# Designs tried in a protein design run: designed miniproteins, single chains, continued (4). Part 103

Each design is a single chain, and the fold is of that chain. pLDDT is the mean over its residues in the fold that is shown.

## One batch from the design tools (miniprotein)

Design m15800
Fold by ESMFold2-Fast:
Structure m15800 (fold): chain A 119 residues (1-119)
Amino acid sequence: AAARLAEARELYARGKAAFHAGDYERAIADFEKAVELLRDVDPVGAGRALLLRGVAYFFAGDYERAAEALREAAETLLAAGDYAGAAQALLTLAEVLRQAGDDELAARARAEAAALPGH
């Protein structure tokens, strides 16, 4: 538990540094490892790492994997009660879908975000 949280924090920090450097492949790999470490011990942290992995895929131009990661982030954050995080994941998913040309799915993701408590 404590060791997993420490490793996940280090991977999350490394992933963000890689993302800011434009090294999306490294960012994706570090966030993916952080998700696996956090999944059973910190679902909110796992959802946030999934969101950043999705954003990294989007900047890398992999819209399919970006949408998959952002949908998983939204579901993970919603299940954990982080409605603000879930809304952010859904709104980011909507932008990815819009850029991919899936306007109908983008509208659906926006509607899902708007339906969440406190939004």
Scores: mean pLDDT 88

Design m15801
Fold by ESMFold2-Fast:
Structure m15801 (fold): chain A 80 residues (1-80)
Amino acid sequence: SEEDIEKAIELAKKKAEEYAKKNGWKIEDINVAVKKVDENTVEITVTVVLTDAEGRRHVVVITLTVDLKTGEIKEKVEVK
């Protein structure tokens, strides 16, 4: 459902915020892209741009695969 998609996006954003807070990094931008993979599967890509204490930029990409029938979320995180 749309509610499951919104909940998944909020979960990904919260994880990004927690990661930033633990490292003392500032969130500069958050971009969310939603892709329909099939009738019951949606892929959500959350791209977070962060700046550290030295002004260096980091990018965290969180990819969530949401099963719309079960509400199950599979997560992949890439940090650069």
Scores: mean pLDDT 80

Design m15802
Fold by ESMFold2-Fast:
Structure m15802 (fold): chain A 100 residues (1-100)
Amino acid sequence: SLDELALALALDAGIVVTGAKNALELVETVEPEKLNELAKRIKKLLEERLTPEQLAELEKFINSMKLRTREEAEKRLAYLKSIDPELAEEILKAAKEILG
């Protein structure tokens, strides 16, 4: 679902901007309300910038990697950057503003 995709990207962006090693470390160090705020912001950005076809391909790529470590987070964000570099930058900026 788009909600699950947005939360997955919120976790990935959060891992990268906070320097967390994995999603477990991230969720133990940040407030759940802030992570939910970031996920809602990402959902709007995805709906505004990506076509349904691009969303489906992004979801397939994200679901192809099951681990929520920094390495996988960086790979998923790099894939998003290959689709829309401005969107990837906006997501990382939002993560820094909300979680930093």
Scores: mean pLDDT 87

Design m15803
Fold by ESMFold2-Fast:
Structure m15803 (fold): chain A 62 residues (1-62)
Amino acid sequence: MDPEELDREVRAAVLLIAAIVIEKYSTSPEARKLAQKAIDAVEAGDLETAEKYVREAFEIEK
């Protein structure tokens, strides 16, 4: 297995878990909408966009 592929898979899994947690447990509709966009980005293989949406959702939650 390529180490870069493994790292990308782990990062995708972490981002997906973070987005699901925000979508399920956030009280903010705006944060939940960003979490859904992050899930869509992970499904599309766009981890940079997914990370951006997860970060934005986290900033709303603070």
Scores: mean pLDDT 79

Design m15804
Fold by ESMFold2-Fast:
Structure m15804 (fold): chain A 60 residues (1-60)
Amino acid sequence: MKEELEREINEALVLMLAAIGKLGDKETQIKTLEEARQIAERYGLKDVAEELKKEIDSLK
């Protein structure tokens, strides 16, 4: 139950924030993804945080 909910939250968060990132300038995209990564780390969503870090690094 908790694991399934966590996976759904991870997937929804990644998709939503990735979509937002595509709409802004490069600086806004990096800032938005970094905020998302910090939120993921706070909630223990390690897989999401790692994926977001890879996206941030690819934009630099």
Scores: mean pLDDT 71

Design m15805
Fold by ESMFold2-Fast:
Structure m15805 (fold): chain A 55 residues (1-55)
Amino acid sequence: MLYRALEDFTGASGVVIKKGDLLEVLEEVGDDFVLARSLKTGEEDLVPKRRLERV
């Protein structure tokens, strides 16, 4: 599923995400987090779902 970052933040493992970046959600991890891949860098991290908007 394709999402857009609503603000600048850093993922759980240190991947830097900028507002407007496109992320592919690979898997849901609990209610509040997703494992997502940045389409800009190809890096994967756990990111808060609330900071993402579905495209």
Scores: mean pLDDT 84

Design m15806
Fold by ESMFold2-Fast:
Structure m15806 (fold): chain A 65 residues (1-65)
Amino acid sequence: MEEEFEREVLRALADMYEGLANIFAKQGKKEEAAELYRKASELYDQAGFPEHAERARKKADELEK
């Protein structure tokens, strides 16, 4: 089903953005990492993973302080 395929693609993209955000955060690129975490959060929410979305959002908020 297209819906199932879209959900899998969104989850994979969210995982990729979260991974990149983790790398940028480790490098001290907090602003870039926060933006990537926000994108991951949005994609997780769209994919139906609200707990993952909330986790990514909190990481973004923490880095913007």
Scores: mean pLDDT 81

Design m15807
Fold by ESMFold2-Fast:
Parts: C-alpha cells; sequence; structure tokens
Structure m15807 (fold): chain A 94 residues (1-94)
C-alpha cells in the first residue's frame, strides 16, 4: 500500500490543490485541471481552486472556461486583485 501520512490529507481539497499546482508547474494542464476540479468538488467555495482552474484553462486556450472560474474567484473574494488581472487578460484573448 501507499504511505498516506503527510502534512495534508491526500483526499482533501488542499491536497488536490497542491497536486494540481504541481502538475500546473510542469505544464501538465489536463492533470492539473482534474485535481483542481476535485478540489472544487470537495470545497466549492475554495477561491484558490477556482483561480488555478481558470489559469489551467487559460494555458490550454480555453478562455471562456478561464473567464468563468476567474469570475467565480472574484465573486467569492472581491479583493483578489490577481483574479481581476487574470480575468482582464483572458477577456483580451477573445
Amino acid sequence: GWDRFSSVDPDSADAHLRDGLYYYKQGKYDEAIKHFEKAIELDPDNVRAHLYLGEAYYKKGKYDEAIKHYQRAIDLNPDNERAKKLLEEAKKKK
């Protein structure tokens, strides 16, 4: 069996955010998307999960999907200046 003891539960939203970000940094955007979607399934109000899912869609050229997730991140945290900048950049690509 796998050693599942870590500082974060492997099945938590935080663990999926970490794994998604790991794949995102490697340019593996399809794998990153799956992990960020699982993070949102576990914690639908997770601002970071929506933000990174949007960024992964943006990297794949799926600007409509990126815009939806950036807008959700802003709806959850209106003071998120990074999400606002990313939303404007995605809109410029359409």
Scores: mean pLDDT 80

Design m15808
Fold by ESMFold2-Fast:
Structure m15808 (fold): chain A 66 residues (1-66)
Amino acid sequence: VEEVKKLLESHGIKLTDAGVEALVKLARDGHSVEFIARVLLEVSGGKLTPEQARELAEKIKEIAEK
């Protein structure tokens, strides 16, 4: 959770703790990288490119799976 929060903040994205927990839960529940990337694009307000969103989704999934 804390690693994901730091990762998002490094890209200028500040979510509530509940928002970060929701993203981690999506990854732990087995949602695809593509789905998580779409959520990230929606919440980023244009701060991420599609490529960056996919890369972040991959990292979030890796952190959630250990």
Scores: mean pLDDT 79

Design m15809
Fold by ESMFold2-Fast:
Structure m15809 (fold): chain A 70 residues (1-70)
Amino acid sequence: QLTEEQIAEFKETFSLFDKDGNGTITAAELRSLGMDDEFTDRMIREADIDGNGEIDFPEFLTMMTRMVTR
C-alpha cells in the first residue's frame, strides 16, 4: 500500500511530466525518472491498448507501487 506522502510525491512527479495537462505521460518521460527501459516498456504495453505509449495517473501509481515495494 502507498502512504499519503508517497501518493503526493508521485502526483507531483506525474504533474511535472504531464506538461500538456491531458492526464497522461509517455514512456520516454518515465525513462527520464531513471526507470529501467524494459520495465517501463512492459508496463506501457500492458496498459496501453491503443499503442500510443501513454499512461494515466492510476496506471502510473500501479507501476510505482510495484517498483517501490519490490
Scores: mean pLDDT 67

Design m15810
Fold by ESMFold2-Fast:
Structure m15810 (fold): chain A 97 residues (1-97)
Amino acid sequence: MAEEKRKKALELLREGKKLLGEGKYEEAIEKFERAAELDPSIEAEAYFYIGLAYLKMGKYEEAIEYFKKAIELDPESKLAELAKKGIELAKELLATE
């Protein structure tokens, strides 16, 4: 049962990444939210991609919130370093408007 939930969460994460690449940001976010719900071990990664989707949508405040959540869940990861850069970029884009 736990292995099946993890497998489904990873499949949802992959589907979300594909939708994100296709510019289907809202659909991608739904997949990432479902993935995070099924497997807490990928919650940080899912929140990172939700932040990235909001960033691509021009929703910079929401992007910053989700990147912060990703950092809080796994502060020492490579994803946390990427999330910090995402926050810097979102803040710069807010300042240039």
Scores: mean pLDDT 86

Design m15812
Fold by ESMFold2-Fast:
Structure m15812 (fold): chain A 79 residues (1-79)
Amino acid sequence: SMEAEELRERLEELYRRASEIVAKTPEEKFPEVKPLVEEFLEVAKRLMEAIEAGDLEAAREELRRLEKILRELEEIHRR
């Protein structure tokens, strides 16, 4: 469906942004960033599983969680 395609494209965009932040993260921030990256990967996996199951409501909730984690990563990066 178009909605599933849009969710996949949004996941790819968020993954790209998270990867850019991680690549620019100084070693001193690794202890703070690492658990958020691990959570991001787990939520991304759940999002993909929800899309594959056709559970678009669950997929939207997992996407919101990814967006929250990305905001936290961006805040750490800006400090």
Scores: mean pLDDT 86

Design m15813
Fold by ESMFold2-Fast:
Structure m15813 (fold): chain A 64 residues (1-64)
Amino acid sequence: MEFEEAVERAYELAERLEAEGREILAGVLYISVGVAKTLLKNGVEEKEVVEFLEKSIEKIEKQA
């Protein structure tokens, strides 16, 4: 999965959670995207950053 695709999936889930009143879970996803962008800028491999973001999405989906 490309980094941009993982970011889009996170934002789509966050927007759905906000619409459902799950603002804390949506906020965690927005923070996770910010962390992922920071890791990528600091030279972390794109594959590892994508895996981090995918795991964050999966963990939030389990709680939603």
Scores: mean pLDDT 83

Design m15814
Fold by ESMFold2-Fast:
Structure m15814 (fold): chain A 67 residues (1-67)
Amino acid sequence: DARAHYERGVALAKQGRYEEAAAEFERAIALDPRFAVAWLYLASVLQQLGRHEEAAAYGARFEELSA
């Protein structure tokens, strides 16, 4: 489920496996687009990958969902 993918993404990010973490957060969002914290963590790992434009877009979505 969305929560399981989110938890796997967090674990992968802690290991520095940012590409795999991003994929897991994307799966969490695909299952639950209202899972606000998954958008925030996706933005964070995309920044680590140097994908700054995408990171900004996903961060904005987190702010939108949290309002």
Scores: mean pLDDT 83

Design m15815
Fold by ESMFold2-Fast:
Structure m15815 (fold): chain A 76 residues (1-76)
Amino acid sequence: SSMEEEIGELMKKAVETGDGKDVIEALDLIEKKYSDNPFVQTFTRIAKEKVEGKKLSVDELEEVMRDSHLQAAAEA
């Protein structure tokens, strides 16, 4: 257990800079770690598209993560 917990911790670390590029780098690491998980692959793709080029607060990032999760679940 704790794929979602590990994703959450990595995202918290990325938001420290507020730069979408750092969030994308964190999502790339998650995608690489969970390469065999189709949900994670879809989720990280969607999340990257939503954060690219943006500076985000923790609250904004949480909203993006929730929206990306719902969209990935709908595509699965």
Scores: mean pLDDT 74

Design m15816
Fold by ESMFold2-Fast:
Structure m15816 (fold): chain A 80 residues (1-80)
Amino acid sequence: HHMEVSEENLAEEIAKETGLDYREAKAYYLHKVKKKSVEEIARELGVTPEEAQYLIDRFEAKLAADPEKRKRVEEILKKV
């Protein structure tokens, strides 16, 4: 029922609109919006759980350092 192209493309939209890394944006989206575990995200991205956690932490750190980009990400996520 929920193979929605729009949801798949949200991580791509975040990366494109903010200039941030696509893999980091996708890991963040899956963790924060889809509430997926680090292990499930790691499997989906083809990385280790440690790498998945690193991608999430890196993206969150970049948003913390740039409030304008954080606001833009929050606006994109409000569309779902």
Scores: mean pLDDT 76

Design m15817
Fold by ESMFold2-Fast:
Structure m15817 (fold): chain A 69 residues (1-69)
Amino acid sequence: SSLHQEILRLIGEIIRLLGEILDLERELAAVGDADPARRAALQAQIAALEARRRQLLARLDALSAQYKA
């Protein structure tokens, strides 16, 4: 069903975003205090990806509830 396909798509996107967040967090740790501008940019990117991941998780929860009904 299209609902099943959308759930699988969202799961894949959530996993990819988690991977990107972890990569950026490692980069942020590696930069340390040497480049404040780079740190700020990385923190902003992480925050944006975390916000996107939260939105997708909320959508996944809503679709999963529909699928179980």
Scores: mean pLDDT 86

Design m15818
Fold by ESMFold2-Fast:
Structure m15818 (fold): chain A 56 residues (1-56)
Amino acid sequence: SYKKALEIAAELLAKKYGVDPETILRLIENKDFEGLAKLVGEKEAKYLLTLYEQSK
């Protein structure tokens, strides 16, 4: 499930970068690429947004 993959990816990146997973999920729902890239980098931001689009 893309939804489950997105949840796992958000949790792992939150742990790696020392940020709140709820913040990552909120930025994904808002499609805030710049906000995500600031926290986890451009590559991971693009990956998370791609998973989100596939989960719909």
Scores: mean pLDDT 83

Design m15819
Fold by ESMFold2-Fast:
Structure m15819 (fold): chain A 72 residues (1-72)
Amino acid sequence: MLEEGAERKIAALEKEIAANPNNVTTWVRLGVVYYLKGDYKKAIEYFEKALSLNPNNGIARALLEEAKKKLE
């Protein structure tokens, strides 16, 4: 139920990234979707991408640390 249309959400977010690759919020949203799916490695990659575009994004920083803890 919480994962309703996860594949659809990922496809939509990937399309948005293709159109607007510098949209930090879309990269964070991709990371959140993968985090909720339990794919912490992909979540980390997307949060790191968001931080590469905006190092001061506190949400991406906090989510990156939480995803890393899931792999430890």
Scores: mean pLDDT 81

Design m15820
Fold by ESMFold2-Fast:
Structure m15820 (fold): chain A 90 residues (1-90)
Amino acid sequence: SMVEEAEKLMKKGFEAALQGDFDKAIEYLEKAIELAEGVEKAKALVGLARVLEKAGDKEKAAEYLKEAAELLEEVDPEAAKEVREEAEKL
């Protein structure tokens, strides 16, 4: 159920971001990060980072992408590398 709640919060966060409501997007994605673990938490962190980039906070976006990459390093090293490259381009 917590995994399902995290997924719903991620979807709400992405929907808010598409509408330009970055404050709501950040709140939903932060809640998803608190509930999620492993790969799902990494996905929420990447989502939050992309919202922060669009909101103009490139420094925080890079920090969350690095955190997501660290989380993925043991489970999916290829995904971790891709996320690190995204952070470097910020």
Scores: mean pLDDT 87

Design m15821
Fold by ESMFold2-Fast:
Structure m15821 (fold): chain A 68 residues (1-68)
Amino acid sequence: MEAVREAIREAAAALGVELSEEQIERIAEIVLEHADDRERQVEETMRLTGLSRAEARLVVSAGLRALA
């Protein structure tokens, strides 16, 4: 959980996008709950945050890479 949240936070910072801690927590939940469905992870992250598809894909990918 913590590693996934940190990876998402770092990816957002690298992209220059500001996400609240609540948004980061919810993205981590989305990544964990839908680990086998990347399209759903990206779409739900976009709906939650208003990020572009490209930005959402990068933060989701960072979370997935941190998921051991």
Scores: mean pLDDT 81

Design m15822
Fold by ESMFold2-Fast:
Structure m15822 (fold): chain A 82 residues (1-82)
Amino acid sequence: SEVEEARKLVDEAYRLIDEALQRGELSEFDAGVLYIALAVGLVTAQRTGNVEDAKEGIRIAAKGARELGAQSLADRLETLAN
């Protein structure tokens, strides 16, 4: 189902952010902001049944990562959302 795909994509996005945090590429606060974007995307996808809502959450997180200077993370999140 699209909801199962959305959960899988968001779980992978969380994993990528966690790895960046563990490497010291993000502060805990910055990671928290990106997690909120993912959570909003997942909740929206669960309500609509549309995986694109989860992908939009991941794209918002990717944009945030770029603005924070985490370019490698941003590129990986963008690839995941496309």
Scores: mean pLDDT 89

Design m15823
Fold by ESMFold2-Fast:
Structure m15823 (fold): chain A 77 residues (1-77)
Amino acid sequence: SLEQLAEEALKEAEEYRKKAEEYEPIDKELAELYKRLAETHEKLAEALRKGDFKTAEELSEELSKLEEEIRKRLEEL
């Protein structure tokens, strides 16, 4: 259901907010990327709850780009 997908997105947002806090003293750029990833998951949850499929697709693409940036940044550490 869309509600289950939204709840999963919110749970992932919470986990990424914790990672942003953990990385804040290590790498400010990585912390900011995790914060943006969390915010994008929160927006995805809202779009799913509204049944806004177009916005959900756009946000999913943004998530993929953020995840790639995080992966590249982690490889530099």
Scores: mean pLDDT 88

Design m15824
Fold by ESMFold2-Fast:
Structure m15824 (fold): chain A 67 residues (1-67)
Amino acid sequence: AMLDDQQQRELTAEGIAKFLLAKGVVNEKEAKELKEKMTKSDEVLEEGIKKLAELTSQENRKKAQEV
């Protein structure tokens, strides 16, 4: 399947928004707004990627501490 740069960006933004929603960091409305902002703004996309990395790091820490 061929994806153009815009489709790739939209999929990345959707993935980040869904991940944040699944973690309870944002609600459904906030996730939808964040996805739209990430598709339109490079700065918001970078912030989303940074937040995803931070949450993934926190999850790895929690797994290491769970008995």
Scores: mean pLDDT 73

Design m15825
Fold by ESMFold2-Fast:
Structure m15825 (fold): chain A 72 residues (1-72)
Amino acid sequence: DTLIAVAQAVRDVARKAGEEEAAKLADKAIEAAKAGDTESAGLYLTRAVNALSDEAREQALAAMNEVVNALG
């Protein structure tokens, strides 16, 4: 599941950066995606990315792009 993998990449970047709010939002995106709630998963993922600092957001967007390119 590309959405779960993307949300996990964002969560991992947030955790490495010590950004707890973004990590929690990414966890909610993963939970929603696992439940089949694609709409809530997308909203939480967007909120997680927006909650990141500029530096961590740049890293998260790069990680998301790598996941999407690897999975199709």
Scores: mean pLDDT 84

Design m15826
Fold by ESMFold2-Fast:
Order: sequence, then C-alpha cells, then structure tokens
Structure m15826 (fold): chain A 56 residues (1-56)
Amino acid sequence: PSLSAEQQAHQELGLEVARELNKKIEELEKKGIKVSPEDREKLSQEAADKARQKLA
C-alpha cells in the first residue's frame, strides 16, 4: 500500500523526531546526567521543534 504525500511527510517527521531525541539523550548520558520523566517530555518537545525546522 502506498502512503499519501501527507502520510509520508508525517512518517518522516516522526523518524526525525526520534533521531533528534536519541541524540539529546545520548549527549546527556555521556555527560552523566540523569534524565527524569519530566526532562524526557521537555526533550521530546525540543526534538519535535528541531525535526520540524529540518523538514520545513
């Protein structure tokens, strides 16, 4: 089944958000910073903003 252009764009955005979130978490873990659930939520929002900027 082929995805519509909108569905493909949404999927690409989701993948980019995951990449940005993983990068931020890895950077914090390398610095020995413990990520709380509240911090993770904030990082997820920041990752989404960055992903949108990259794909805009």
Scores: mean pLDDT 77

Design m15827
Fold by ESMFold2-Fast:
Structure m15827 (fold): chain A 78 residues (1-78)
Amino acid sequence: MSEEERKKLDKEIAIALVEMTRGLILASTKNPKAKEEVKKLADEGIAEIENSDLTPEEMFKKAQELVKEIIKKAEELE
């Protein structure tokens, strides 16, 4: 696998992690305001990962930080 192919795959995995977290939180959260804020945060974070030239480690770290922010935002708005 080339470096370019590896970066593409790692980016897709990082984005999938954020999307799965968004889906899970949206399914478990009943507050409409929390759902909207989680959607916005996830969409903005996914766009940043897609448009970044980050290393695989940096992409996964950013995805992990974004996952934590999504969970925290959902909890704060309940």
Scores: mean pLDDT 79

Design m15828
Fold by ESMFold2-Fast:
Structure m15828 (fold): chain A 64 residues (1-64)
Amino acid sequence: PVGRVRLTATRDLGPTTPAVLGLREGETVEAEILRVYPDGNAEVRLPDGRVRLVGLSLVEVEPL
């Protein structure tokens, strides 16, 4: 799916793939989902324009 979402970290996320958002558990970021891969990773665009991969099992996704 493509669209704007709120991502909530389910644990502390490090700066490395599949979790590259640098979020602490319970922290949120608004992002745009650009692409979802069969391995469960998604490309997301952050508000500052950076594109990152995130493991969807590590975040809660809420449509905006």
Scores: mean pLDDT 71

Design m15829
Fold by ESMFold2-Fast:
Order: sequence, then structure tokens, then C-alpha cells
Structure m15829 (fold): chain A 92 residues (1-92)
Amino acid sequence: RAAASAEFLAALAAGRLLEASRLYLMTVEGLDEEVATEVAELMEKYNKTKDPKYLIKAYELELEEYKKKGAPQSKIDEIEKLIEKGKELEKA
């Protein structure tokens, strides 16, 4: 656990944002490595393109995984609100 946190901080300090995001999603949010990797890659695509479709897809993938793992309703509600905000950005 301490090693995982150290890897996250090292990746962030080195400017490896994709790796830092993946590690955060795995260690803090509790997502499986495969899901965390896909979400991090979608977030990186959003950062490069500024196309909100990638942001929406990333949050939808997180939402599906949280529902599967029985995450608290408050966490599900937060992600659903982020998806709604992403859709508003797509309309703007």
C-alpha cells in the first residue's frame, strides 16, 4: 500500500499523468487494473482532444464498475452528476 502511494507520487512528480491517474484509480478508488487503465487512457484522450465524449465514457465506465462492486449510493450519485456535467460540456 505504501509502495503504491509512493509510485503514484513519483509518477505525478515526473509528469507521467496517465500512469499517476491509473495508480490513483486503482489505489484510492479501488478500480480493477483493467478498468483503471481504460479510464486513465480515456482521460488522457480528453486532455489531448478536449472532446467531452471521452470524459463521459470514462465516467460511465467508472459508474458501471462501482455498481458492480456495490459502492455507496453517494459515490454513484457523484459519478452520475459528473456524467451530466460532461454532457452539458458536449452541448456547449
Scores: mean pLDDT 72

Design m15830
Fold by ESMFold2-Fast:
Parts: sequence; structure tokens; C-alpha cells
Structure m15830 (fold): chain A 64 residues (1-64)
Amino acid sequence: SEMEKRIEELELRKLLFTIMLNSEQWLLENVPQLSPELQELNREAKRILEEEIERLEREIEELK
């Protein structure tokens, strides 16, 4: 059904953003000296990814 295809698409997008978030966390944990500016950029990137994942989770739940 169209609904099932949409859910699969959203689940895939969520997976991709989760991979990106995990990669960002790995970089933050393994780079011991980041400038304050780079730390802020990484915090903003992480926040945006977390917000997008939450949005996708809500959309998926509404379709189930």
C-alpha cells in the first residue's frame, strides 16, 4: 500500500540520520582538542539531527 511505502521511506530516512548522528558523536569523542567555534558547530549539527529524527519518529507513529 502507499502507506506502507511511505513508512518504509521514513524509516530509511531515520536510519540515515541516525548513522550521521553516530558518526558525529564518534568524531566529537575522538577529536580531543576542538576550537570553541568547531565545538559549537558540532553541537548545532547534533541538535539538528536529533530534531529531524524526532520529527520522523512522530510522522511514522501517526501513520501506524
Scores: mean pLDDT 82

Design m15831
Fold by ESMFold2-Fast:
Structure m15831 (fold): chain A 57 residues (1-57)
Amino acid sequence: KESIKAQLAKAKKDLESAKNDLEEAEKEGASTETITAKKLSVIGDEEEIKHLEHLLS
């Protein structure tokens, strides 16, 4: 079982990837549906990071 710190590091990497995916979708002029899905992924990753940071508090 991964430590909470290891999970937080992974979640931060996932957030970076999700933000890059959103930027690429916006740059490529993707559909509203695609952009919305990418935005939801970013929000989900940000919420996971906040949750993990609270567990370390």
Scores: mean pLDDT 82

Design m15832
Fold by ESMFold2-Fast:
Structure m15832 (fold): chain A 75 residues (1-75)
Amino acid sequence: EEKRERGLKLLDEGMKAFAQKNYEEAVKLFEEAVKYLDGLERRTALILLSNAYYELGDKEKAEKYTKEAEKVIQE
């Protein structure tokens, strides 16, 4: 579905930004990806979003998204 395809593209773009240490751009891309993804793919986006916030020094948001990822059911 186009919604999932858009989410996966945003996730890929966010991972590239993260690899380049452009953490502010990675956060924007991962936040958008979370809106389009479900299940394990959404969980992956939330984990990556948490990591990006941690790299930016925003420990409170990093912890928030780590806990959000833990709530995602593997089904």
Scores: mean pLDDT 84

Design m15833
Fold by ESMFold2-Fast:
Structure m15833 (fold): chain A 69 residues (1-69)
Amino acid sequence: MQAFSREEAERELEEVRRKLEEMEEKGDKNAAKLSGLVLRLVAVLLETEDEELRRRAEEEIKRLFELAK
């Protein structure tokens, strides 16, 4: 049994996406916040079997690295 159900993984991904958007709007590059969001996205990648949710988590990780530049 995965730690996330599909619904839980989707909710987690949406929450991380929302937080990233807020940080992007504010120009907030706080390393601890960004690191926390990376760990949450990695958890979605490891704990979901849904290919679309894994793909979306990977895209958010890429977006986060672009924001951190």
Scores: mean pLDDT 76

Design m15834
Fold by ESMFold2-Fast:
Structure m15834 (fold): chain A 58 residues (1-58)
Amino acid sequence: SAAAARVAAAAEAALVASGVDPEVARAAAAGDEAARVEVLRRLDDATIAALEAAHGAA
């Protein structure tokens, strides 16, 4: 959906702005589990929150 694409794009932009590799950021925002785990290991709480928003806050 357009809403899901917008959230993913925002999450990707936030991850890249936080210093994450653009390829990893794109994969994580698109829902790749391995890329998401790599992002979680390397980033601060603010960027983790942005990634979680892209996949739905639990």
Scores: mean pLDDT 73

Design m15835
Fold by ESMFold2-Fast:
Structure m15835 (fold): chain A 70 residues (1-70)
Amino acid sequence: MTPEERAERLRAVGDAMADYARELGHPEIAEKVRELGEKAAEAVRSGNWDEAEKYLQEMRDLVAEAEAAA
């Protein structure tokens, strides 16, 4: 899988996580998750896997907060 293909998949995952947070009633969390997903995708395109993983973890934490509040 190319870095571009990985970046596109990460962006799709971020969009799905953001949509899920919105369905849980947290559109502000959804917006933050979408922004972090774009940053993670750019980090993957640049080959910076450690930075991408950091953004992915922040996205997971935000979604977990949305789930706990639902």
Scores: mean pLDDT 83

Design m15836
Fold by ESMFold2-Fast:
Structure m15836 (fold): chain A 85 residues (1-85)
Amino acid sequence: SATKEEILALIDELKATVKATLSEEAAAKILPLLDELKKAVEAGDYLKALELLKKIHQEIVQLASKEAADKLKPILEKIAELLEK
């Protein structure tokens, strides 16, 4: 669906932003969760995708600076809105 393709594109944007804004150590913790999120979305498992997105948000809050978290927040919010659609 168009919504699924849009979510997958946003996940790729989120991965790129994580790599650009987080330390290598923080990115190494978050990137595998983003890969799991992508797999859940590809499988159409939107409940699992929402649970993974919440976990990713918690890891970002724990591992990232406020400035980096603020850059990631709009992408996370867009993904959440589309998953709930």
Scores: mean pLDDT 86

Design m15837
Fold by ESMFold2-Fast:
Order: sequence, then C-alpha cells, then structure tokens
Structure m15837 (fold): chain A 62 residues (1-62)
Amino acid sequence: SSMLEEIRKLMDEIGAPEEFKENALSLASLSESAAYSVLSLLYEMLGKEEKAEEYRKKAEEL
C-alpha cells in the first residue's frame, strides 16, 4: 500500500538498519492503525512533530 511505501521512504531518510525496516514494515502490515502508529513514530524521529501528531490521531480514531 501507499502507506508502506511512505514508511520505507522515511526509514531510508532516517538511515534505519535493515532489521528495523523489516520489523517496522511487518508491524505496519498488521492493520491500518498500526501503519499510522509507525508513521507517527518515524515523523517524530525526523523532528516533524505536526505530521507525527496527525498520524497519531488517525491511529487513535481507528
């Protein structure tokens, strides 16, 4: 899905190790809520607080 592609792109931007990428993608594939939670965490790690909060709220709404 487009969310999994965005997650992969963000992890590449962070320079995450392959083990972390595999685990995050596996978690995100479990549900839409899990994917939003992973996106929120990755944006927070990049210092993009506004986007992190947006995805955190989306995860809670599901």
Scores: mean pLDDT 81

